# Designed miniproteins, single chains, continued (4), part 107

Each design is a single chain, and the fold is of that chain. pLDDT is the mean over its residues in the fold that is shown.

## One batch from the design tools (miniprotein)

Design m15945
Fold by ESMFold2-Fast:
Structure m15945 (fold): chain A 76 residues (1-76)
Amino acid sequence: MPGNEAVEELKPEAEKVSSPEANRELLIRALELAIERARETGALSEEELALLEERLRLLREEGLSFGAIAERLEAR
């Protein structure tokens, strides 16, 4: 049966063995990995990569939730 059992790297919060601060760091790391992978595979355009880097920077500097950032960037 097809299912999701190979993408556990993107679900670190499933264990809930950390502080709320750690949850944000996990999201930041997941985004970093996604950006690196996209750069290596060339799946995304240079403009798309720039958007992802903007999300990462906003998460780190402003501490915004990924969902809120994604909604704002998608509404274009």
Scores: mean pLDDT 63

Design m15946
Fold by ESMFold2-Fast:
Structure m15946 (fold): chain A 65 residues (1-65)
Amino acid sequence: SEHAERNALIDELIEKLKDPSLSEEERHRLLSALYLLMSGKHSIEEARKVAEGELPPLPEEELRL
């Protein structure tokens, strides 16, 4: 289901965010994608594109995780 797919991507992003070697840019993209998925306001595809750098990340001031 879409709900299960969304939760799986959330878990994947959380695991990736535990890596202390991530660049600030990469971390910002992953946090933006996680925020979009957890808020439920955007599609899984949009969040994936943000995580991959194909769409711009959210402004840092909008990240409220």
Scores: mean pLDDT 79

Design m15947
Fold by ESMFold2-Fast:
Structure m15947 (fold): chain A 50 residues (1-50)
Amino acid sequence: SDEAIRATVAAVRARFGPLTDEQAVAFIKALRETGADVDAVLAKLEEMLA
């Protein structure tokens, strides 16, 4: 849903700040794999950007 996506975007921006193009691609991949679950997206994004 748009609300879940907005909440996830806000959480990602709070954690990582403005995303680079590489980080934005990682974020989209995390959304696809986790279905916009905020905690799962944050954990996956931290793993992918490590």
Scores: mean pLDDT 76

Design m15948
Fold by ESMFold2-Fast:
Structure m15948 (fold): chain A 55 residues (1-55)
Amino acid sequence: TARPTPEEQKVADAAAEIRREHGLDAVTPERIAERAGVSKETVRRAMERLGIKVR
């Protein structure tokens, strides 16, 4: 597995923070985009690459 890019790392960190604070069901692309400061499209691509699931 390749190391995450800086943007992917921001997405991973934001997702982990949301999961820790609000639980897995709160992990959405919109919340991740807001916290990571990236576009929703970037979040979707990073989540697919990192294997992060949302509900």
Scores: mean pLDDT 74

Design m15949
Fold by ESMFold2-Fast:
Structure m15949 (fold): chain A 73 residues (1-73)
Amino acid sequence: DIDEFIEELKKALKSDIDPELLAERVVAYLSTIDEETRKQIIEKIEEIVKTSSGKEKEKAEKILEKIKELEEK
């Protein structure tokens, strides 16, 4: 469930997890799912970047950067 994943991601973004580690874990997960679901998750992460601030936003932006690298292979 995409919604469940995004809820867990939002919790992780507010935790003390390292931004690089979080981005790597998200990218690893996205590499195992289909393209349609991946695209939907990316769109929701972009929304998180637009609505968040501070360290939460920095972590979400780092995730998007890593995802862009994966999407262009």
Scores: mean pLDDT 78

Design m15950
Fold by ESMFold2-Fast:
Structure m15950 (fold): chain A 83 residues (1-83)
Amino acid sequence: EVERLREIARLAREAAERAAAGDAEGAARLAAEADSLVRPVTEAELEEARAWLAAASEEERAAAAEAMRDAARLAEERARALE
């Protein structure tokens, strides 16, 4: 579980960087990979996330990146608690 949580944190951080850089497709794919380690992600959910990120303003993309970084931090904290 610790390794799985660290992988989730890594993917979420990469997704945040891609979202901040305006790479909507890369951000959505990496976020979906992180989510898939917790639950199955549907193709519809991936397409919706991709479309939203592509249409998002700079401020909305920054907020999404912050949320992804928060998710990464929480996963890392949980991994440390399980060590």
Scores: mean pLDDT 77

Design m15951
Fold by ESMFold2-Fast:
Structure m15951 (fold): chain A 90 residues (1-90)
Amino acid sequence: MKPEELSAEELTGLGMRYLEEGKYDEALEYVKLALEKDPDSAEAWTALARVYLEQGKYEKALEYVEKALALDPDSPLAHAARREIEEALA
């Protein structure tokens, strides 16, 4: 697979797969590359928030999910991620 030739959606999907494997550095690399290709991707911002959530970096996770919701206020994935972050902070 050539990361530079993948779409922002495909890169976000790969980042989430690495996140599920606990490979946070690889997850961040792929999600950041997705945001370089499409900085207006609510899905990529949501994925970034989720990586930070899993690392226990709740303040950054919340910041990034708010960016996702600013781009797509009706995103079910962003609302689900925000709920998980808020539950972790409670």
Scores: mean pLDDT 84

Design m15952
Fold by ESMFold2-Fast:
Structure m15952 (fold): chain A 56 residues (1-56)
Amino acid sequence: AEAELRALQAQGVISEEGLALALATMSPEELREFVRLAREDPERANRLLAGWHLRL
């Protein structure tokens, strides 16, 4: 899951800050689901990260 997230960040799908937040806050299971969401709906994935940033 981490390698897939790093690949998505390298492709510009998520920000470097978004990658760091996901790795700091998500469980391995949540990371797998987030990778799937980011591939299917990047806008929704980025909104989720923004929401988690506000809740921390």
Scores: mean pLDDT 74

Design m15953
Fold by ESMFold2-Fast:
Structure m15953 (fold): chain A 122 residues (1-122)
Amino acid sequence: ASLNDIIAQKTPEQQAQSVENWKAFANDESLSPGERAAAHNNLGSVLQHQNRLDEAVEEYKRAIELDPNFAKAHNNLGAVLKSQNRLDEAVEEYKRALEIKKANGDRNGEATTLNNLGVVLS
């Protein structure tokens, strides 16, 4: 199951515990910047699923600050910005995710990001 599927099945108490768990990983200085970036990205996803969109934006931005080439964090930031009707900002984040995925040869990731861009521009 995806992280979003797992989050959807949790009670409010379990969702609050998930937020605290990801915060602990995100702030663990013994972890690499890449591991902390992944934790911030996962925290953003949990917050987005709880409709805490401004907090999700901040966590995705923290993931990008730790790993500027984290294509998934750029794509997730684009998705939450689109949900806030911040369409120009969403387009820029999707374009950045596309550039990173293209540089890495991730053709499936490119297709997903292009589809997301098409939905914003339609």
Scores: mean pLDDT 84

Design m15954
Fold by ESMFold2-Fast:
Structure m15954 (fold): chain A 69 residues (1-69)
Amino acid sequence: VEALIKALQHESPLVREAAAIALGKIGDERAVEALKKALKDEDARVRIAAKGALETIEYKLGKTSEALK
């Protein structure tokens, strides 16, 4: 997870896109802040991947409790 969060800061948009997709599949809440930054990425594919990943993670958190959001 930590290596994937670092990959969201990579110089290559393809690496950032892959990292965002992988973080979404893992569903780890530690990625939320980094993925929110990726929503402002210059590359549209990275932004789309980050949005999908955030929706997956936030859906998981929203089903648990407001206190965990």
Scores: mean pLDDT 73

Design m15955
Fold by ESMFold2-Fast:
Structure m15955 (fold): chain A 58 residues (1-58)
Amino acid sequence: MEKEMREEAIKAMVENGMTEEEATERVNKYTPEEIKEMVKAAKEGPAAMAKKGVEIAK
């Protein structure tokens, strides 16, 4: 389940222009809750994904 959730997040981030390496590195630093938030943001688009990434980094 966690692996599938991480794979979904990586795929969504890559579809929004992030490299697979960058997406994997970010997802590995996230909690399960942060991964869910990132998947939601990535589905909204690249701008929402970037904003959520900054919020998680705080």
Scores: mean pLDDT 77

Design m15956
Fold by ESMFold2-Fast:
Structure m15956 (fold): chain A 76 residues (1-76)
Amino acid sequence: MDYKFFVHRPGVDSQEIIDKIKEIAKKLGIFDLKLRRINRETVEVYLPNVSKEKVKEFIEALEKEGFLVSTPTEVK
């Protein structure tokens, strides 16, 4: 399944958010992801062909680092 969600942190530039998302993804073995800058402090994360359990693990890791993460949406 494909999933998308948004990552936000007030006062942090979207490029810094992107760099941290990539670091966390790499640690979790997630190598196939698409990141899109939505605005100054918000990044869209797209995960193709990933399990629901892996998405939950990734979101929990991002939240532990102080990011606000939207509810993930399944993409067909």
Scores: mean pLDDT 84

Design m15957
Fold by ESMFold2-Fast:
Parts: sequence; structure tokens; C-alpha cells
Structure m15957 (fold): chain A 76 residues (1-76)
Amino acid sequence: SSSDVNTIISSMQGRMDTIYSDSVRNNESSQSVVDRMNQERSSTMDTAISRGFSTPQIGTIYSSMMQRMIQIVNSM
């Protein structure tokens, strides 16, 4: 459902925000942040696929993740 997709997106964005917060505190490189974001992407996509989300739902999750990653990278 749309609610399930929104829950995944919200949880993913929260984890990405934590990665960013930790990177600022630890003075991490942009490359380190990108690597951690890519790991989060892979984990989130695997979870969505394993839960049987449809191709359009997976696409929505992927787009939301990429948009958040771009926002975070641009703030560094």
C-alpha cells in the first residue's frame, strides 16, 4: 500500500540523516558518506524486493533515496 511505501521511505531517510549527522560529527570525507549511503540504498532495495513491493513502488523508493542522497551530498 501507499502507507507501506511511505513507511519504508521515512525509515530510509531517517537512516540517511543519521549517516550525515555522524559524518559531520566525525569529520568524514564525502567519499565515506557516499559509500555509506550506497550501502543503505542496497539494503533498502533488497528489503523492498524481499517484501514483494511492485516495480513502481520500488521505483518510488529508489527515487526518494536518490533525491535524499543528492540533498545530503549538496549540503557537504
Scores: mean pLDDT 82

Design m15958
Fold by ESMFold2-Fast:
Structure m15958 (fold): chain A 72 residues (1-72)
Amino acid sequence: MSKEEFEKEVEAALYVMQAAVLLSKKNPTPEDYKEAAENYRKAAEIYESLGRTDEAQRYRKLAEELENKAKK
C-alpha cells in the first residue's frame, strides 16, 4: 500500500467513525442522521477511489437509509 492509499484509507475510516459516533447517541436528531449520512457518503467516495467497490456500495446504501430517516 502506498502512503497516499494509506492516508485515504485512514480518512475513510475517520468518516465512518464520525458517522458511528452520531448514530450512537441515545436520541439521534434528524440533523444527526443527515450528518452521519454525509460522513458515510464521503467514506464511500474514498473507498470507490481505492477500488473497494463493495465497501463503497455498502456505505452509500447506509447513507441513503439515514437520509430517509432525516426527512421524517
Scores: mean pLDDT 84

Design m15959
Fold by ESMFold2-Fast:
Structure m15959 (fold): chain A 95 residues (1-95)
Amino acid sequence: LAEAYLNLGNIYALQGNLKKAEESYLKAIELSSDPVIKADAYHNLGNLYYFQLRYEEAVENYQKALEIRTKVLGPDHPYTKESRANLAFAKENLA
């Protein structure tokens, strides 16, 4: 179910329905016991907020994704590096 909400969030984001995408990602986080699915949802939620120029919220969600991905996948995993890079870009926009 959590994975279905993650996929639904991705579909809504592609359609430009940002509010339903946000709700779906939050539901994926709520229902998931899988840290990988949680991290994916946090990362995608960060992307969603970044696209809306909501940089503080993007930073918060990228930080959560990075923390989980570093612990579960390790610091050198491509997805961990992606979360770290996106976090840096979001922080740059807070100046």
Scores: mean pLDDT 89

Design m15960
Fold by ESMFold2-Fast:
Structure m15960 (fold): chain A 72 residues (1-72)
Amino acid sequence: NKILEYVDIVAEWLKSNDRNEIADKLRKLVEEGNYKEALELLKEILPLIERDPSLKEVAEAAKEAIKLLEKK
């Protein structure tokens, strides 16, 4: 599942920054097929990732997840 692959990259970063609750929520929303809420959560997270140039790979993963979720 490509959406979960990209979401796992974002979730890993969230966990490394002590945001375990948000990471778990994001994964659960995607696994349950709640794509609308997962999309909204990713859009909220994306600006936080984009603020740090060292997180380009994580930002790209978030953008790809958003793109795939919008097609659902």
Scores: mean pLDDT 83

Design m15961
Fold by ESMFold2-Fast:
Structure m15961 (fold): chain A 102 residues (1-102)
Amino acid sequence: MEELEKATKEVAELARRAAEALKAGDLERAEELIERAAEVIAEAAAKLPPEQQREAIQRMAIAAANAAGEVVSDEEAARLTQRIVRRALARLGVPGLAPEPA
């Protein structure tokens, strides 16, 4: 799917730039790039049937981790990718069965 391939490449580039920002100590820029990557993942996944969303998110997460790993350590790349995926899942509403009261 051409849209998923474009989203995957964009997420990889955003993750790489976020890793470069972290290495430079620019936490604000890193957070902005992480949010942008999460938005791209959420938008791409939302266009797919629910059963295909998990595979698409995993594919984009792997690409993000690989791109970030070229700039930072594998452990830092994994942490960065986990933050991106967590924010993407929050945008999709996947983590919650229902909003908890209070």
Scores: mean pLDDT 80

Design m15962
Fold by ESMFold2-Fast:
Parts: C-alpha cells; sequence; structure tokens
Structure m15962 (fold): chain A 90 residues (1-90)
C-alpha cells in the first residue's frame, strides 16, 4: 500500500537522520509525505531534520503540523518546545 511505502521511506529517513545525513533524510521524509500526507511521524522527523540543520522556523512549522494530526504525540510536543527555545537563542 502507499502507507506501507511511506512508512518504509520514513524508516529509511530516520536512519539517515541518525547518521547525520540531514539532506538525505529530508528528501526521504518529503517522499513519504507525498505518499501519505497525514503521517504525523514523517512530519515530526522532518522537523527534527530541519532542527539539526539549524532551520528552526521550518522545524517549528513541521512539529506544529505533526501535532495538528496527532495532538497527543509527546515527542512532537517536546521537539516543538526545543525548537522554539533554540530559535530564541539564535
Amino acid sequence: SLKEKADKLTDEGAIALAQGRYDEAIRLFEEALKLDPNNARAYYVLGQAYYKRGEYEKAIEYFEKALSIDPNNPIAKQLLEKAREALKAA
């Protein structure tokens, strides 16, 4: 299914993110979202990738999108606060 393909791309992107390959991770997450545009996990890991690149405004946008889909997601909520704090320090 498209959802299963999106989940696989999100997993591959998460591996790239963990390895510091932020631009590759972003591309994989964007591909996942083209297949499954309501994937909350793909949005918050995309936000995390932008955060790692120092793109805090974009990170905030994607964490907020993740929370609009899954408002009880504690990871997305914590990452949003972290990104807001980093933006104030930048």
Scores: mean pLDDT 87

Design m15963
Fold by ESMFold2-Fast:
Structure m15963 (fold): chain A 85 residues (1-85)
Amino acid sequence: HMIEKIKEAKEKMVEAYRNNDREAFIQALAEIVKIAYEAFKKKGMPQSEISDFIEEFVRKAVEAFRNKDIEGLQKVVDEMIEKIK
């Protein structure tokens, strides 16, 4: 049920965006990162590739949040969900 957990974290992230709550956003981001790391590790992805992918994901998500780009934020998370499947 890893996909269900990341979808829940996505909903929390969107809610944090609506409330302009940076702390809640960071907590939701950290939860998604934790889930993604475990999923990629189970798939046998090399640690360097996991680190690079997660760093790029975090960079894109933070940029979307700062730019008030909710579509971009949702797209970045959806791309992560597809990668985990």
Scores: mean pLDDT 84

Design m15964
Fold by ESMFold2-Fast:
Structure m15964 (fold): chain A 55 residues (1-55)
Amino acid sequence: MLEEKKEILEKVIEEFPDYGEAYANLAKVYKELGRNDEAEEYAKKAEELGVKVEL
């Protein structure tokens, strides 16, 4: 389920690179997978796009 969500969100940001909510959700998925470095990077990108992220 988490891996499937990751793939969908990666496809979404590929088509809509300014969609901050997709980056925020991807950050949460990476955190749940234990990949904290990637989670922080995607959270930062979401915040740059105006979306607040709580991890």
Scores: mean pLDDT 79

Design m15965
Fold by ESMFold2-Fast:
Parts: structure tokens; C-alpha cells; sequence
Structure m15965 (fold): chain A 93 residues (1-93)
């Protein structure tokens, strides 16, 4: 996780929002697989913010990972909210 977070921060400092979003999404995925759903949500939210103006595919994937993380935590209301947001982006792909 730390390696991808560090790479994401370096990409942000260079103004490369797309690469930063890709690295945060990778960090979020690793956190999710480790059962660290709070970190998965945190990193995926950073990926969404950076991807909004650069890459709809990364944005949709990050939103789905947030939804899955909330679902894993038992927060079904937030899980449904983020799943709907991901579906809206995916309709434009």
C-alpha cells in the first residue's frame, strides 16, 4: 500500500492527476483485499477526485470500490449511493 500511496503523492506534486488517480486506485484495491475498508475508502475517494476531469473509467472503478467497501462494513445505504454514482458514470462510457 505505502509504495502506491507514495507514487500517487509524487504524481500529484508533478500535476499528473491521471497517474495519481491510478496509483490511489491501486492502493485502495490493496487496502480492500487486506480488509482495511477505511483505507480503501480513503484512497478511492482521492482517486475519484483526481479522475473527475481526466478519466471516467478510473472514476467509475473508484466509486465501485467505495461502494463495495461500505457494503463490506455493513453500511448498505452508502454502498447503494456510491453504486448508483458508478452506474451513472458507466452509462457515459
Amino acid sequence: VEEFVKKAEEAEKKGDKKKAAEYYLKAAGIAFNNGDFDKAIEYAEKAVELAKETDKEIEAKALRLIALSYYAQGDYEKAEEYEKKAEEIEKEL
Scores: mean pLDDT 83

Design m15966
Fold by ESMFold2-Fast:
Structure m15966 (fold): chain A 98 residues (1-98)
Amino acid sequence: SFFNRLSELENRFITEGKEMSKEEQEAFKKEAEKFFEEVIKEFKELKDEELVKEVEKLKKRLEELFEKDPNAALLSFTIARAVLKSILKRLKEKKKKE
């Protein structure tokens, strides 16, 4: 589930984030980007265009920050995770009411 994948990304950041090499930071960035793309795809299937735009905006911001300052991008990701958790809980509830 997306919630499990988000929790895995959070756990990796908490346990490894401060000690990540540049190569590991780039790998983490790619995993996060893939996660955002899959979340965007699910929201497109649910026709929730507003949430799609919000997630796409967040993804682009994080990508730009990773290019300029990977440490700032990782910090921004920890702040964004609370928002993403809320969004994923809403996604799960929408699917449950099928």
Scores: mean pLDDT 67

Design m15967
Fold by ESMFold2-Fast:
Structure m15967 (fold): chain A 63 residues (1-63)
Amino acid sequence: LAEEIRRRISEALREAGLTGAEVRAEVKNGHIVVTVEGDVSAEERALAERIAKEVVLEVLTAA
């Protein structure tokens, strides 16, 4: 699950042109935690975090 979420977020970020963003996904206390890192501006980070949240919701809703 976490690896699938990470892959889908990475693809979405690349499609959005955020090639400097890196994403990590992990399970912590039974919850999915996603972290956006990398060489990006504050605005790019905010966009990447929004995309990541949308992907997580889509994956969890589709299950």
Scores: mean pLDDT 74

Design m15968
Fold by ESMFold2-Fast:
Structure m15968 (fold): chain A 76 residues (1-76)
Amino acid sequence: DKIKEAKELTKKAAEAWAKKDYEKAGELYEKAGELYKEAGDNRSAAAAYYAAAKAYEAAGDEEKAKELKKKAEELE
């Protein structure tokens, strides 16, 4: 179940964020967004991509953050 896997990844991403491992949090949220999108849950995918963008901004990766914001905005 892609939705179940995506939810597990969002939990792990939140744990990484709590440890201030922002790059890892961004990576996990991005993967969760991909799985939500593949499952057709575009709303959850957009939310996960925005969370990933915020994590990459916190990590100092502005280019990756911009890419993920664009992915989130393209979802409907």
Scores: mean pLDDT 87

Design m15969
Fold by ESMFold2-Fast:
Structure m15969 (fold): chain A 58 residues (1-58)
Amino acid sequence: LTKEEFIALAKKAEALGQYKLAAGNYALAGENEKALEVLRKAGFPEEQIAAFEAAIAA
């Protein structure tokens, strides 16, 4: 899959309320800031968002 295909999958998942799947696909596309934004929008705890940020930054 290309970067653009991952972004398309992320947008579709976000529209369906599948925020973890959306964040994962944004991260696979290299859109790390957008992935974190989606998790915050979904109301995930800061501890879980920080753990996700550490994982995708590695």
Scores: mean pLDDT 81

Design m15970
Fold by ESMFold2-Fast:
Structure m15970 (fold): chain A 60 residues (1-60)
Amino acid sequence: SREELVEEARRLREEARARGDDHSVAQAEALVEFARNAPDERYLAIARGRLEDLRRELAA
């Protein structure tokens, strides 16, 4: 759901902050805003893709 995407993006933001990864913090903040403003499922699917990309960046 949109709420779950926003919650996960906020969690990744705090994880990036704890690591001092300012780039990933900015990416996560942009993702939170994108997900909150997503008008339909198509945009939510795009947000999920971006969330997975961010997870991979933080795992590297």
Scores: mean pLDDT 83

Design m15971
Fold by ESMFold2-Fast:
Structure m15971 (fold): chain A 81 residues (1-81)
Amino acid sequence: LSKELEAEVLEALAIMAAALGKRSGDYDFAIEQLKKIAEELKKLGYSPEGVLEVARSLLDYAREQGDEEAAKKAEEFIKEL
């Protein structure tokens, strides 16, 4: 895989991880996957901007569901990016 293709795959995986977290309610799993993906993107020399957008989507969803603990975890992760 080229670095560009690898980055595209990682961005797609980030979207899938967030979708699974929203579907299952397992925000801890989703955030853990997003953190790993952001680290891999940085290793490839890419900005984690795509992961940041996905994390914001996850935060908004948690707030809509009234899940204060999930929202707090997503907000903390966004600050660490």
Scores: mean pLDDT 83

Design m15972
Fold by ESMFold2-Fast:
Structure m15972 (fold): chain A 57 residues (1-57)
Amino acid sequence: ATSVISQEELDKLAKKYGLNEEQVKEAERRALEKATREGRPATLEDVEEEMKKVAEE
């Protein structure tokens, strides 16, 4: 299935926020959980918001 979130865009955000691969995976997991609770698909914007939170930790 075609993902609505591209790996290239994830890599760019990871570099922007200084995140490693494990932190990116955690941000994606959090974004997916949030979207699922709201009854919608996860978006790149959801992942970026969770990446910001991970970067603050």
Scores: mean pLDDT 76

Design m15973
Fold by ESMFold2-Fast:
Structure m15973 (fold): chain A 122 residues (1-122)
Amino acid sequence: MLIPRTTDVAEAQRALAQLKRDIRNGKLSPEQIIANINRAIEMALASTDEDLRLAIAQGILDIIDTVIELGRLSKEQLIAVLEAVRETLEALLARSTDPVVAATLRSMIEAVEKKIEELKNS
């Protein structure tokens, strides 16, 4: 099951929050988790709305933290997902026109890079 495509910030936030709950409750396979993260990435990259892109990025990071906490993905799967998320955040940063959004995206990139380094050194 994939999260629905939306251009509404509140709908995107609700969909990502529901995805987080479904992951926490063990309702999704690793493959379904990865597919849903990729769907969220596609939605962020397709959006011309900077607020929607930031909301999706925040939701993705919250999902990643949940996945790490619960051990839902293998180390190899998690590294691949984190690298895809980093590339996505870098693409969003390159498109950012709001300095506050840009600063938040840079902070998110640093957090993802730290997680990748910690996993590779485990």
Scores: mean pLDDT 88

Design m15974
Fold by ESMFold2-Fast:
Structure m15974 (fold): chain A 64 residues (1-64)
Amino acid sequence: MSEEEFNREVAEAIVLIGYGIAKSEGLPKEEILEWLQRLARKVAEETGVDPEELIRLAKELAEK
């Protein structure tokens, strides 16, 4: 596995964990989306992953 692939998997895992936390707190869908988008951007900056990929994942999760 390349460092880039590993960083992507870690970034996606962090966003998924964040979604689980927000959902368990009973946040409205709109607030979950806003928080996950902020988390996705921050994680992308720290890991060097494409922010568009993580933001897309955040939107998909919030729509559920």
Scores: mean pLDDT 80

Design m15975
Fold by ESMFold2-Fast:
Structure m15975 (fold): chain A 56 residues (1-56)
Amino acid sequence: GAMEEEKEKIERTLKGIEEAAKKYNIPQEKVDEIKKLVKEGKLEEAERLAVRLILE
């Protein structure tokens, strides 16, 4: 259901952030900021921040 889909989206986002952090050697403080946004339900803000850190 929708709740399970949202939970899966959050888990995929967190995994993507962790993998990107390892691959691009992103500072832990930035990883923590993104994870905090995800956990607070601010998925759009978390995704935008993650994209900016990876693509720059």
Scores: mean pLDDT 74

Design m15976
Fold by ESMFold2-Fast:
Parts: C-alpha cells; structure tokens; sequence
Structure m15976 (fold): chain A 50 residues (1-50)
C-alpha cells in the first residue's frame, strides 16, 4: 500500500541520515550523502502516491 511505502521509505531515509552523521571517512560520507539524496527522492515519490 502507499502508506506502507511511505513508512518504509521514511525509515530508510532516517537510517541513512543517522549513519551519515556518525561517519567520519570523507569517501564514505560522499557515498552516504548520495544515498540519502536517493532515499529522500524515494520518500517524496512515495508521498505523492497518497
């Protein structure tokens, strides 16, 4: 369901954001920033299905 998609996308966004905050390695940080952006885009897409 759209509601479950929103819930899962938000959970993934939060988990990636927390990992990014704890990361000190510059290369890993760049990778995580890209993943957070993609997760944020997925969350927005899921919200548009409501």
Amino acid sequence: SAKEQVKQAWKELVELSEKLEKTTDPEEKKKLQAEVKEAHDRFKAALSQL
Scores: mean pLDDT 82

Design m15977
Fold by ESMFold2-Fast:
Structure m15977 (fold): chain A 59 residues (1-59)
Amino acid sequence: GKEDLEAGLLGIRIGEEGKKAGLTPQEAFELAYREALKRGFSEDSARVAGLAAAMAAMR
């Protein structure tokens, strides 16, 4: 849905920034997950953000 798409895009951005800063995929997941929750995303959408960030940090 729209929320999951927006969460995924947020996660990719945080993951790319995290990779440049030397964060692990797990650390990128945690940052994106917390940021999504802070912005009012559901827990399920926050997990989408975290997963997207971890995958971006692996590249």
Scores: mean pLDDT 86

Design m15978
Fold by ESMFold2-Fast:
Structure m15978 (fold): chain A 59 residues (1-59)
Amino acid sequence: SLRDSMISLVQALDLPPEVRQKIIDQIRAAANDEEQKRILQRALSTQSMDARLKAHAAV
């Protein structure tokens, strides 16, 4: 299902386990596909910011 695919994508993101679980819970609780897409988009944006912070720390 679309929901299961979105959950799998979130599980593949480089995010802290607690943050990842919160996002998965939000997707499961979402009433419709539009809400699920919004949650996923936020997760992708969060992952991008975390990647930038990790790159800065590595330098």
Scores: mean pLDDT 70

Design m15979
Fold by ESMFold2-Fast:
Structure m15979 (fold): chain A 60 residues (1-60)
Amino acid sequence: GAEEAERLAKEGVELAKEGKFEEAAKKLKEAGEIGRKEGKPEPALRGLEEALKAAKELTE
């Protein structure tokens, strides 16, 4: 459900903060797919935004 999408999005953000961008993208993609099926894409979108911010901070 939507709670699973939130969990996967959080895991993706944590992986991005650790510099594991490929694993982070995989988790965020799964969160997005679940969110679309439930009609609740917001947790995945929020997770993607936070992961992109973390990646920018680490790769700059």
Scores: mean pLDDT 75

Design m15980
Fold by ESMFold2-Fast:
Structure m15980 (fold): chain A 73 residues (1-73)
Amino acid sequence: MIVTARNVGEEPLFVRHRPGERAVVERGKGTIELSDGTVREVQAGEELLPDYRAVALRDIAEPGEEIGRFEKL
């Protein structure tokens, strides 16, 4: 199943790819919302979505912006 993730926090999130098509929060912290209604708090150094593969990812998501598309593993 593919979900989209959105930055619903007040701060920009900076993300980067890591091996295995995973996404890591490089800098920043905040709250993300998935298209299935799941809400998560994330911090720098954490995987954005540990149980998901990044299909499409932007490096910076401003508040209210979509971060990317993810496929559940």
Scores: mean pLDDT 79

Design m15981
Fold by ESMFold2-Fast:
Structure m15981 (fold): chain A 62 residues (1-62)
Amino acid sequence: DYEKKAEESLKVLEEKAKEDPSYKEGLEEFKKIIEKDLEGGAGLGEVTKEALEEAKESKKKR
């Protein structure tokens, strides 16, 4: 589901931010992009996919 996928992506990024403080800024930027996409009406699906792909790569990396 649209909103659920966004929440899952945010949760993954929040977990990464807890492990590495540098991810805090990335998480803030990601949230701002989502807010802009929600106001603009499109693009959120691509942002969510990119976040999920990064999470999968991190898991695959050891």
Scores: mean pLDDT 63

Design m15982
Fold by ESMFold2-Fast:
Structure m15982 (fold): chain A 65 residues (1-65)
Amino acid sequence: MEEQRILEEFLRVGKEVAKDEVENGEASPELLEELKEAFEKMSKLSLEKGREVFREVGEFALELL
């Protein structure tokens, strides 16, 4: 249950970063720091799940382009 929250947080932050990159051309430093922290927390839980989530965020960003 708590693991799902961490995964959801990473997804949300990842989407925000993708949106900021598409709109401003570069993500805000603050968002990048939050993404780093969320990624570190997620990577400690499961590397396999992290890979899938990372791929989805990347594909989402590409679709926005």
Scores: mean pLDDT 73

